# Designed miniproteins, single chains, continued (4): the designs that were tried, part 16

Each design is a single chain, and the fold is of that chain. pLDDT is the mean over its residues in the fold that is shown.

## One batch from the design tools (miniprotein)

Design m12561
Fold by ESMFold2-Fast:
Structure m12561 (fold): chain A 82 residues (1-82)
Amino acid sequence: ALLDLQKALMAYKKNNYEEAIEYIRKFLEKYNRPDDPKALLFLGKLYYKMGDYEKAIEYFERALKVDPNNEEAKKLLEEIKS
């Protein structure tokens, strides 16, 4: 559900980073989709916004492993590595 990912973004905007990650984690567990490329991309973006570049890279690379032609993930990964 898109709503859980929106709640994660809302928590991030309030500086509740642990809560934001918990919403995404629950989304992945609830739908049994640990390698959902859209959720992985969103986790990468969230960690990037927090300045956790190591985890951002990890999640973007995982998203690309599932969907190698994801142009958004490629661009964000290139941006971080620059």
Scores: mean pLDDT 77

Design m12562
Fold by ESMFold2-Fast:
Structure m12562 (fold): chain A 87 residues (1-87)
Amino acid sequence: MKEKYENLEKEYRKLVDEIRKAGKWTKEQLERLVKIFEEMAKIAEELGDYEKLAYYYMQIAHLYRQLGDTEKAEEYEKKAKEYYKKS
């Protein structure tokens, strides 16, 4: 798990740097960020780290709003609020 988490953090940092240099977020880059945060969220859930889980769910919600998927954004916002309450 540690090695997978470290690899996900590295991929996240690289992708965010690419987005900032481009000055515009592509749909493909936003979709890749969602997948990274979804995998990080799974690891946080397995570890019982509800604070990190809530954080990752909020990041996913924000990304879905950027993608125009309001339904998924609201779903993840609701999940994030639930886990913040448990933290």
Scores: mean pLDDT 79

Design m12563
Fold by ESMFold2-Fast:
Structure m12563 (fold): chain A 75 residues (1-75)
Amino acid sequence: TDNSIRSLRSILSGSQSVLDGLLRLGASQQQIDQAQQIRDQAQSLINQGGGSQQQINQLSQQLRQLTDYLSSLGG
């Protein structure tokens, strides 16, 4: 449980940073919505006391894809 919460907090922090970057660079609403969904799902799982490894892996993969996209926009 503690490791799950730590991973989810990292995803939550990362998704917020990506969301802030997307908003600053004027990314499309689709990418903004995706970042918000990752953030909200990570927060929901934290509130539930943790998530499965599958849920954490899916969120990490989605966050990585958005991070790669953000990097392509401005560094």
Scores: mean pLDDT 84

Design m12564
Fold by ESMFold2-Fast:
Structure m12564 (fold): chain A 72 residues (1-72)
Amino acid sequence: MDFTKGREAYEKGDYEKAAELFEKTAKELESRKLEQAIIAWEELAEVYEKLGDKKKAEEARKKAEEMRKEIS
């Protein structure tokens, strides 16, 4: 899965689109049991922080941490 589109949206300041793209990537990688899902959830948390959505940012960070404990 490619993170490029999500990062491009983030660089342009389109954080809502970046969140959508990273969330889609994170969920797809998670369903496949791929460790790259951890990175996607961490990227998503950063995007939510930029949007001011502290609750979603914290949820995404916890998801990444839980997956890291299960996969690693």
Scores: mean pLDDT 78

Design m12565
Fold by ESMFold2-Fast:
Order: structure tokens, then C-alpha cells, then sequence
Structure m12565 (fold): chain A 60 residues (1-60)
């Protein structure tokens, strides 16, 4: 959807389709996959992958 959100804590991928995050990383939400996961792009690297929604909060 193009919305930018911020990682509120570090996330380590559990599968190859997931995106690694560090607290403070900015990501663009591309698609909502389910109630708990989004497909996102990490703005610093351009990498894409699934992340749990609970690790993300809206950017100001």
C-alpha cells in the first residue's frame, strides 16, 4: 500500500521468505498477507520479505 512503518524491535527470519529487521528500520508495506503478517520492503537495502505486524508501528 506504500505506507512507511518502523520496526520497534529486532526480528530474525525463521524462513527464507521473511525479512530481517533491526529496531528503528523503516519499511514500506507492499501487501497485507494475513492478520499477523505483511509483505514489506526494507528502505535501507531494498530487500523484500514477510514480517510479523506486531514488530511494526506507524512512522510519524
Amino acid sequence: DGRVVVAVRDYTPKSPDELALKKGDKVEILEVVDDNHVLARLLSTGETGRVPIEYLEPAE
Scores: mean pLDDT 79

Design m12566
Fold by ESMFold2-Fast:
Structure m12566 (fold): chain A 90 residues (1-90)
Amino acid sequence: SLEEAKELLEKGKKYFEEGKLEEAIELYEKAIKLLEELGLEDEEARELLAEAYENLGEVYKKLGEKEKAFEYYVEAGMLYLEAAVQKVLK
């Protein structure tokens, strides 16, 4: 499941680079669902979840959907902050 989420994120990034924005959103949302099912106690899943939210923010920003982009960037920022704190304390 973690490997499947990684593949979905890579494919979504490729579609985003190709300008296939709706397809990228679908793949990122699918990756988020898989990562949430794995649970936030998994450090790698948390970091990938932050990346997925950041990528959704970029897609919605490109679509001009500023409110959605802001929401996803905030979610990504919170997850990245938590990951950074854990790395410093380890």
Scores: mean pLDDT 83

Design m12567
Fold by ESMFold2-Fast:
Structure m12567 (fold): chain A 55 residues (1-55)
Amino acid sequence: MEELLRRIQEEIEKLRNEVKEYVDKAKSLIDNGEDWEQAEEYIKKARELYKALLQ
């Protein structure tokens, strides 16, 4: 049981880091008023990863 919990925790941590990276990239583009299409794609990827965390 603890081995499975540790794997889940490591996977969650990895997903959290990926979500943060995409959010930070999207925010940078939005704040600069640049490439809204690219920012939207980054937000979409972050949303998909966040959805996996919630399930």
Scores: mean pLDDT 76

Design m12568
Fold by ESMFold2-Fast:
Structure m12568 (fold): chain A 84 residues (1-84)
Amino acid sequence: EVEERLARLEEELGRLEAEAREALDAGDYARAAELLREAARKAEELAELLASLGTPEALERAELLRRAAEALLRFADWLEEKAA
């Protein structure tokens, strides 16, 4: 169940990343910001799940994902400002 949830979250993150890239390429900054915020939420969910495993490698990955989520949110905020 944990492995299945990990795979699902990773797949969802990949889809959101691809969609955000397409939105950016199209100049749709509002849509890109929305997708990046959703990706940040999924990254936080993945980080929480990894942290629950308690292994050093999983904890390290969780920390990286939380930092990535913060970066995604900052980027989304910047894009929203540009779109406004």
Scores: mean pLDDT 85

Design m12569
Fold by ESMFold2-Fast:
Structure m12569 (fold): chain A 57 residues (1-57)
Amino acid sequence: SAQKRAIKDFVEDVLSDPEYFSKLNEEELRELMKSYGIPEEEHDELLEFIKKVLESL
C-alpha cells in the first residue's frame, strides 16, 4: 500500500542519514512524516522508533 511504502521510505531515509534526521526536532519529524504521506495514527509510534534509533547513535 502507498501508506506502508511511505513509512518504509521514511525509515530508510532516517537510517541512511541519521545525522541529518538527528538535527530535526520532534515537531519537524512529525511534519516530515506527514509530507511523506504517513497516516497520523502511525506518527507517535514511528516518532518513538526514530527517536530510539537516533538516541542509540
Scores: mean pLDDT 81

Design m12570
Fold by ESMFold2-Fast:
Structure m12570 (fold): chain A 55 residues (1-55)
Amino acid sequence: SASDRLKEEFSKLSKEELEELLKKLQAMRDASTDPVIQRILDHEIRLVEETLKEL
C-alpha cells in the first residue's frame, strides 16, 4: 500500500531528517486549504510521528 511504501522510505531516514520532514509537512498542511490535500498531509504527518516514536 502507499502507507507501507511511505513507512519503508521514512525508516531509511535519520531522526534529524524525520524531524525536518515533519516540520515541512506541517508547514504544507498549514498552507493548504484543500481538504483532500490536508487529509493526505495529516496521514503522512502521522506516519512520520509513528516512525520517530520507533526510534
Scores: mean pLDDT 83

Design m12571
Fold by ESMFold2-Fast:
Structure m12571 (fold): chain A 61 residues (1-61)
Amino acid sequence: SDADVDEVLALARTDPAFAARLAALVAEVGARARAEGLSPAELLALLKEALDALLAEHRAE
């Protein structure tokens, strides 16, 4: 998970298409957290899960 986060950040710096997908994902997760009334800690946990899923999808391509 920590290694996955590091890989996500590295990809965002080197791949503009991945960076755009990451930005869209962050916005979507933020909107969901607001709709569900999540705390900042719960938002960060949800974001981490979403980032792990994004990286898994990228690796599968």
Scores: mean pLDDT 77

Design m12572
Fold by ESMFold2-Fast:
Structure m12572 (fold): chain A 67 residues (1-67)
Amino acid sequence: SEIDELAEKLAEELKKNGYATSEPVPLADVDRLIEKVKELLPEYELKFSVARVPGRPDEVTVTIKKK
């Protein structure tokens, strides 16, 4: 699925750079995206933050950092 593909991309970026930021995603999909990234990286201690997209009340970006 689209969210599964995005989660895999974010997991690879996090492994490489220690952080990753998503493209804008629907607010309704945020919990699923976070769950999938955690499933892909169970050995990592992860911090998630969510930022609003200006002018789009139902979209956010998700930033993931390794602690």
Scores: mean pLDDT 84

Design m12573
Fold by ESMFold2-Fast:
Structure m12573 (fold): chain A 120 residues (1-120)
Amino acid sequence: KKPIKLGVVVLSPDPERAGRAFTALREALPELKKLGIEVVAGGYATSPEEAREVVRRMAKAGADGVLIIDAGAPQEVLDAAIETAREYGLPVAVVRSDDPTPEEVVAGAKELKEQIEKKK
């Protein structure tokens, strides 16, 4: 069966929280692969402009949906990521944690996979 392609954007006000989010994502990758989920693009944003550009790149990379890991970014950064995903018709799931676990990343990706599969 064809894998589900996800873009993952980490939203963080600082590199330390972003680093923790990317560590959780990397540790989640083997479980995501077992679920038929492929991460085709990843990015980090600290501003609304960066969030829009990262999500736009994910859409161009052929992502079926966008997983947002919000590690305590300002609301305007999260809103920019969600709005840009909607502009490209991409479903979104959000994991909100300053210190996300691999299990939380897997749960968010599973939610997003269900949204993608219900769409067609």
Scores: mean pLDDT 86

Design m12574
Fold by ESMFold2-Fast:
Structure m12574 (fold): chain A 90 residues (1-90)
Amino acid sequence: MEEADKLYEAGKYLEAGDLYLSEGVKAFKEGDYESALEAYEKAIEAYTKALGPDHPEVATALSARADVYEKMGDTERARELRERAERIVA
C-alpha cells in the first residue's frame, strides 16, 4: 500500500481511503485476510478524516471489514462492524 500511504502522509485522505479500500478488496479476493483487514482499517481511518465518521464511505469500509471477519469465522466482530455501518446509513 505504498501509494495509499504516500497520499495519507500528504493529507489526501479521500484519495488514500479509495486506494486502501481497493487494496483491501484485492487482498480479500486473494484470501489474504490479514492484509484485507489492515487495508480496510486504514480506509476507515482515511475516510473518517476526509468525510467525518457518519459518512456512507465509512459505512462501506466498515461493511467490507465485517465481510473479512465473517470469512475468518469471527461472527461477533463482523456483527459489531455491520451494526456500526447500519447506524451511519440508517
Scores: mean pLDDT 85

Design m12575
Fold by ESMFold2-Fast:
Structure m12575 (fold): chain A 64 residues (1-64)
Amino acid sequence: MLGEVTLVAKETTTLVGPRLVTLEKGQEIRAEVLAVGEDGDLVVRDLATGETYLVSGDKVEVRE
């Protein structure tokens, strides 16, 4: 999916990028989904920081 979305953590999960960012269950970030990786991981750009992160696709819900 391309475009701006809200990522909602379904459970505690970590965004892996230039730093580690932990999201607790129910936390949301505004992001752009850039790619879907081989393991179903999402490559996302955090709209608040402009940084790119990898997150497990099964740990987050994508809302538009």
Scores: mean pLDDT 80

Design m12576
Fold by ESMFold2-Fast:
Structure m12576 (fold): chain A 81 residues (1-81)
Amino acid sequence: MQQQYDLSRQTINTMSDLITQGRQAAQQGNLQTAQQYRQQSRDLGDQLRQQGPIYQSSANAAYAGADYIDRLINQSQRQRS
């Protein structure tokens, strides 16, 4: 039980940090760094999905964050293309 609570707290904090850093990198035009944070957020989602159904909402949030970063990357690329 305690390991599940600790994992959830660390996961939420990690997810928030990855999404925040990825968003900032994309907005600053650092697309390579933004792509790295997007990938890390997706990897986190995959790890959470493997932990079982109780982590599905957290996995979905990680994937949504990665998709959000991807949209910002695409918007930046289209404006300069």
Scores: mean pLDDT 77

Design m12577
Fold by ESMFold2-Fast:
Structure m12577 (fold): chain A 80 residues (1-80)
Amino acid sequence: MSLEEVVDEIVAFIEKNIDTKSDDELVKGLLELFKKHGIDLPEGVVRDLVNAYKTWKKELGEEEARENLRRMVAAVLRHL
């Protein structure tokens, strides 16, 4: 699986669940999704992704929040 495919899957998961799940449920689901791709991230990093997306969505709107989230996820994955 390419880096871009993993980024797209993570971003889609956050976008689909952000308004329907608690922060704890989002973090748990994201940790399992990352593990599915062989990636073991600290819980704090995953919480930072969720919090950053919420802030960007509120302040910048959905399209810019998506683009910022894609860049942040890609950066996290490149530094593993």
Scores: mean pLDDT 83

Design m12578
Fold by ESMFold2-Fast:
Structure m12578 (fold): chain A 82 residues (1-82)
Amino acid sequence: QKKKLEELRKQAEEKAGLGVQAFLEDKYEEAAKHFLEAARLFEEIGNNKEAAIAYELAAEALEKEGKLEEAKELRKKAEELK
């Protein structure tokens, strides 16, 4: 059980890193996808604080793409995970 959680956490951190890299390269759609994958993985392992941060980063990337309604829903989800 714990080894599976550490594996999922590693995957979540890798996805978050890919999101940051894509964001720095102005690839906002790709960044949002990576941050969403990271958020879902953190949520799956019960790491709600890190999931909330990843959802907020995905929302910021979506705002850069002009997807304001999708970004708003992700920000609500992040707030619910507090």
Scores: mean pLDDT 86

Design m12579
Fold by ESMFold2-Fast:
Structure m12579 (fold): chain A 56 residues (1-56)
Amino acid sequence: SSKIEELLRLIGEILAAIGDILDAELAGDEEALKEAKKRYEELKKKFNELVEELEK
């Protein structure tokens, strides 16, 4: 279904955000770290909402 495809895409985006967090931490880039963590939290929320829709 289209929702499963969306879920897989979100997983990919979450993994990319984790990579961005690690890169920012290694570089000591506090602004990039804050932005990447915010994106990660937004993606987790969206993932959880989509998972709840799939529990039907």
Scores: mean pLDDT 85

Design m12580
Fold by ESMFold2-Fast:
Structure m12580 (fold): chain A 94 residues (1-94)
Amino acid sequence: SDRELAERLVAEGERARAAGDYRTAAELYVAAGVTYAALGDLEAAREAFEKAAEALEKAGDRVLGLRVLAEGYRLVGDEEKAAEARAKAEELAA
């Protein structure tokens, strides 16, 4: 049921994104990414966090998008990409 929940969260996120509701899309993609990470599906988790970051950039919040991306990469064990995204967020926030 957790996998089915994650799949539904992604589908709802895609619908929100198609409707131009990028903040709702990002929240749904983050929830999906956390659920996939808890299941050990690191590839699906990574994709969900990357979609959340893209949605936040489209919402006009690139700094938050990069912070979400950094935390997502940390959760899936990609420390190099997490550090890169964090550095970009800090540069833009300065």
Scores: mean pLDDT 90

Design m12581
Fold by ESMFold2-Fast:
Structure m12581 (fold): chain A 70 residues (1-70)
Amino acid sequence: SAELVARVRARMEGLQEKLLAAGADPELAERARELGIAAAEAYAAGDLERAEALNAEAIRAGREAVESAR
């Protein structure tokens, strides 16, 4: 639903802000945000296979962003 996508967007934007405050690479933090939102949009559209693939990429991008802050 649109409400689910909006909630995930807000959550991912909050995570991006925290990553940037911790000194993460802005490009990696933005990639994690974009992939997380795309996964939620795919889930809302009923494309579960795409949602799972995008969610896996979002998790990887998030880890890379966290590592960039060290």
Scores: mean pLDDT 86

Design m12582
Fold by ESMFold2-Fast:
Structure m12582 (fold): chain A 60 residues (1-60)
Amino acid sequence: MTTMTLKFASESQAQAFAQVLLALDPDINATVEGNTLTITSDLSPEKLIGLILAAIGSLL
């Protein structure tokens, strides 16, 4: 189990990022509190980082 926390400029940005991650892998648990996104997954840290980078690329 891998847990990562990301901070955004706004809650709307955190929510949008969470939706992109869930679209890439529905088995990810994503929790948004204010501008903070907490991601929990059974994926390895390397695989989870890869998905986060893919989500960033999708938003660019």
Scores: mean pLDDT 80

Design m12583
Fold by ESMFold2-Fast:
Structure m12583 (fold): chain A 63 residues (1-63)
Amino acid sequence: LEVGDVVEALADVPEASPFILAFKKGDLLEVLKIVNEDYVLVKSLKTGKEGYVGKGLLKKVEK
């Protein structure tokens, strides 16, 4: 994953923390920052909200 990549959510994530982005499986997100090996900062293209997400829950979209 790289900054600027569009990624697809592979699972539902509930709203549990102000730091973790909540989303639904199939939602499209933009990578804003690579934080570490496990987490990225993303922006939801559906809601415009930003938050941290585990890399294992994301798939790069190629179109």
Scores: mean pLDDT 78

Design m12584
Fold by ESMFold2-Fast:
Structure m12584 (fold): chain A 89 residues (1-89)
Amino acid sequence: EEAVELIRKAKEYFDKGEYDKAISYAEQALKLARENGDKRLEAVALYLLGDIYSKKGEYEKARQYYQEAARIFKENGIDFNELLEELEK
């Protein structure tokens, strides 16, 4: 629940182009998701970090985050479309 709000904040700042704030919220969400064992939110936070670093031109860091997110999606049978639907609610 708290991690979901942090993801929402990260997306809000990402859309505004405030990438450093977006990174801060996404990293906080990632930490909480990992502490709670929430693989869905962990993968979402990693994917969002990939998007933010890509926009900052840090392509190698973005690739690492995307690869980790993709691995978690695959290993945990996470339906990406279902996950996106839950986050839009």
Scores: mean pLDDT 80

Design m12585
Fold by ESMFold2-Fast:
Structure m12585 (fold): chain A 68 residues (1-68)
Amino acid sequence: SKLIEEGEKAFKEGNYEEAARYYLKYLELNPDADKELKAELYKKIGEAYEKLGRYELAEVYYEKAKEL
């Protein structure tokens, strides 16, 4: 998926907020995606927010990943 690829590139370049936006957009457009993939993307979003120092928001996405 182009959105996941762009998110991974942004994450690798240290653009964590942009990475989270790409992953979130993928999840919004693909509600029927595999649970494993959704869990992985929620974890990556959590990690992105954690790197931005937004720990409470990171925890929200880590919990979403655990509930899948």
Scores: mean pLDDT 89

Design m12586
Fold by ESMFold2-Fast:
Structure m12586 (fold): chain A 69 residues (1-69)
Amino acid sequence: KREEALKLLKEAERLIRKAKETGDESLREEARKLIEKAKQLAAELVDAGDYETAREILERIRKLEEELK
């Protein structure tokens, strides 16, 4: 749940860094997929009443999405 979302975001960060180093657009696309999965987990946390963890995850997602632009 929360650990899964953080693991996905850590992996997305690695893919974004590698994409910047190599110019490989497929890695950026893979990072976007991981971010979308993390968004789904954040929505589940909101549904479960874990608003603070969901906010942390969504804020981190926002920063990563800015890096993908």
Scores: mean pLDDT 80

Design m12587
Fold by ESMFold2-Fast:
Structure m12587 (fold): chain A 94 residues (1-94)
Amino acid sequence: SMDVDMSRVTMDSFTSRVDDIEQMYNDGEISDDDAVHYVNSMMDYIISFSRSQSSDSQRIIISGLQDMSRRTTNPGIQQVIDDTIRRLQDIQQQ
């Protein structure tokens, strides 16, 4: 559906931003604390965005975050993403 397609495009954009943040950390341009802070700020936005989305779109968002969690090699970033997944799954159950 159109809303699912929009959520996929949105999650692809956020995935690209997380990849960029992790690359900056790997290149020594930012600290681990900075990388975790930036990802945490993005996750807060994703939670807020998800609350306005349909159930189908929320499933796409959760799937995208699960893909991000599997791709990251940074344990701090992975923890923030995993915490966000749990919060979004709780919202879906309400």
Scores: mean pLDDT 84

Design m12588
Fold by ESMFold2-Fast:
Structure m12588 (fold): chain A 66 residues (1-66)
Amino acid sequence: MPAVEALVKMGLSREQAEEFVERVGHDEEKLEKILRAFAVAKALDPERAAADPYGTLEEVAARILA
């Protein structure tokens, strides 16, 4: 799945990426929006994103899935 590969490239483990994609329900439109917002969050605070990539993804996902 393209979203899993993108998340792994962004610093998540494959296991974390697969779990996240399953939780979002394999909705490619939502996943694409989340991936774009995650990339922006990493660009704005790269040190924080490197220290906690999963936490950064969760914050982004919470805003988009709300």
Scores: mean pLDDT 78

Design m12589
Fold by ESMFold2-Fast:
Structure m12589 (fold): chain A 89 residues (1-89)
Amino acid sequence: MTETVVTVRLTTPAARRAQALQLARMAAGDAEVEVLEVEEHGDTATITVRVTAPSREEAERIVAALQAAAQAFPVVTDVEVLEVREREA
């Protein structure tokens, strides 16, 4: 079966970094979330995560949930999809 791997960059206030990561994990649900990189630039942090979803449909749902969370909560200010890759399971 083919899994979908999405690499996403989250932009967050540096003070809210832990909450942003928790929000990403909640949006992913049962999908695996791996933190690849965390960078801080003054009052801003960027968190790059890899999400392994069991299908493209689930990957699209997770991205939509992250974008909705960024609009609803001041914890995440931007969500950027860097890469979408299909992988054999």
Scores: mean pLDDT 79

Design m12590
Fold by ESMFold2-Fast:
Structure m12590 (fold): chain A 81 residues (1-81)
Amino acid sequence: MKVELLSAEVKTENGVTRVEVGVGSFGDHVIVTLSVYGKKGARATATVTLKAEDGSELTFTLTAIVPADDEWAVATTMAKV
């Protein structure tokens, strides 16, 4: 399947040093992953809007909070398309 990235907005607080937003697919599902690195309590919120092959728009909101200093937090969501 093919999806088009329309927008990605990221808000960060409390000592985020790295943020990665990934978009992929598995079978008939779209997968969105948010990875956050930083200090304990560092938080990122990503709002990602994608366009599917049929022209429909999908919006995902993910939040990840770092549990300890210098660690990664990962949030993942999936939607069937």
Scores: mean pLDDT 83

Design m12591
Fold by ESMFold2-Fast:
Structure m12591 (fold): chain A 87 residues (1-87)
Amino acid sequence: MLKEGLELLERADELAREAVRAAEAGDLERAIRLLEEAKRLAEEGLELLAKAYRERGDEELAEQFEKGKELAVATLEKAIAALREKA
């Protein structure tokens, strides 16, 4: 669970970087698809990390990962919406 969560976050970060490059190149449709996939992976990864730390008795870290999930999802959704307006 912990390792899976970290691997999902690493993949989400890779996709977000690809999305930035796609947007800079003017490929807004590709950028939107990459950000939507990054959002799904970030949400799943942070949820798995929150569960893993809660299972280990670290409620403070679990809460921080839950807050991180809310922030990451909101940030990516705003970025996707902004790109959709320009596409």
Scores: mean pLDDT 85

Design m12592
Fold by ESMFold2-Fast:
Structure m12592 (fold): chain A 104 residues (1-104)
Amino acid sequence: SVTQSPTELTAEEGETVTITATASEDVGNKVRWFKQKPGEEKELLIYNTSKLAKGVRSRFSGSGSGTTYTLTISNLEKEDEATYYFAALTEKGWVWGSGSKLTI
């Protein structure tokens, strides 16, 4: 299982926020982070733990290993208001976090 913390957070424009995913077992390095706005498809932000997806702004960064992974969003803009999801491809298949809702 994967727990995301915080499950909800509120921040102001220009701030930096960090979302943490903690897995009960090692999930390896095939880790992704997604952004989802209401009525929109999930947008890939980060893949392979720390690599930016094509077209994603450098304000997003990922890090982590083993059981603990973080998504950091710097210099927040109103458009960053969304739910953020962790996912990892493991030997057992895809494991998803429950989401973290960011309000700005």
Scores: mean pLDDT 87

Design m12593
Fold by ESMFold2-Fast:
Structure m12593 (fold): chain A 103 residues (1-103)
Amino acid sequence: MQLVPRLPEDWEMPEDDEERLYQTALGLVRAFIERLPTLSPEEREAALDRVTQALIRILKLSKDPEKFYEKLKKGLDELAAQHPEAREALDRIYKAIEEEVKK
């Protein structure tokens, strides 16, 4: 990939960073869904909280958290369609993210 010269203090790669954040977020949720059937109810609550907090941190690293969240939500809804057992957990993640983003 060709590097575009920028001021060193403000050097960032928006497109690569956004795609990396998106793939990381999807991978994190996919891993959570994959482990969900093996978790006890208490472990599910703990894992849900950890995933939610990680997703909030990833969102805050995005240059446009609102657009990033819209794209992520679409990808997560697609995962929920493939894994109906995860739908309630994903709805809870959405509520927690929306509460943090509205601040």
Scores: mean pLDDT 74

Design m12594
Fold by ESMFold2-Fast:
Structure m12594 (fold): chain A 72 residues (1-72)
Amino acid sequence: MAALERALELARQAVEAARAGDYETAERLGRQAAALVRTREEELEVVLAIAEALGTPQEKLDRFLELLAKAA
């Protein structure tokens, strides 16, 4: 779907922000991506794509999931 495609694009931008050390921007873009998806499965797909690209420790992945849940 076009919404999921845009969410994944925002996720890529979030990864770039995090690599630059801008975790606040990364979290904001992650929340915007979450707002575009309709299902928990799509939300998880976006979060996992971000975490995998970052090589994120489990604790930061948990933070992303918690933020996503609060944004919903």
Scores: mean pLDDT 68

Design m12595
Fold by ESMFold2-Fast:
Structure m12595 (fold): chain A 75 residues (1-75)
Amino acid sequence: MESIENFVKAFEKLYGDKEFADEVLKIAREAVENGDLEGFRKQLEELAKKYNDPEVKKLLDEAYHIVRVEIKRKK
């Protein structure tokens, strides 16, 4: 899970929005623990629409890939 934490820290540094970064990390950890990749994807889609920024969308796509890999490793 260190990879997702490093990703969230990079996002926090870029936008300075610690609450948003913490929310993404919380959602990611819950998704890995529960194995709910589809729920995670839907939450990321909502965040991407809220920010409407291609760079944010790219970062969220990277978070999705990290969580997908971690869920697969846990099984």
Scores: mean pLDDT 71

Design m12596
Fold by ESMFold2-Fast:
Structure m12596 (fold): chain A 76 residues (1-76)
Amino acid sequence: DEILEALIKHYEEAIKKNPNSKEAKAGLYYYKGELAFKKKKYEEAIKYYQKAIELTTDEELIKKAKENIEEAKKKM
C-alpha cells in the first residue's frame, strides 16, 4: 500500500529528527500495524497496535488501534 508505506517513511524520518518522540514512534507502530493487517498478518498487526497504544496518550489513536486489534482477532 503506497499510502501506508509513505506514512511509515514519514514517521521514520520524524524519529530520525527526534529519536525520543514517543508520539512519532506510536504513529510508526500504528501504520506498521495497518500495513500488516492489509497483508493479512493479523498476529503481527496486533503486536504493532499494542506497541502504538503503549507509547501514546492520543485517545483517538488508542481507540483506532483497539478497534483494529478486535478486527484482527476476528480474522485469526
Scores: mean pLDDT 86

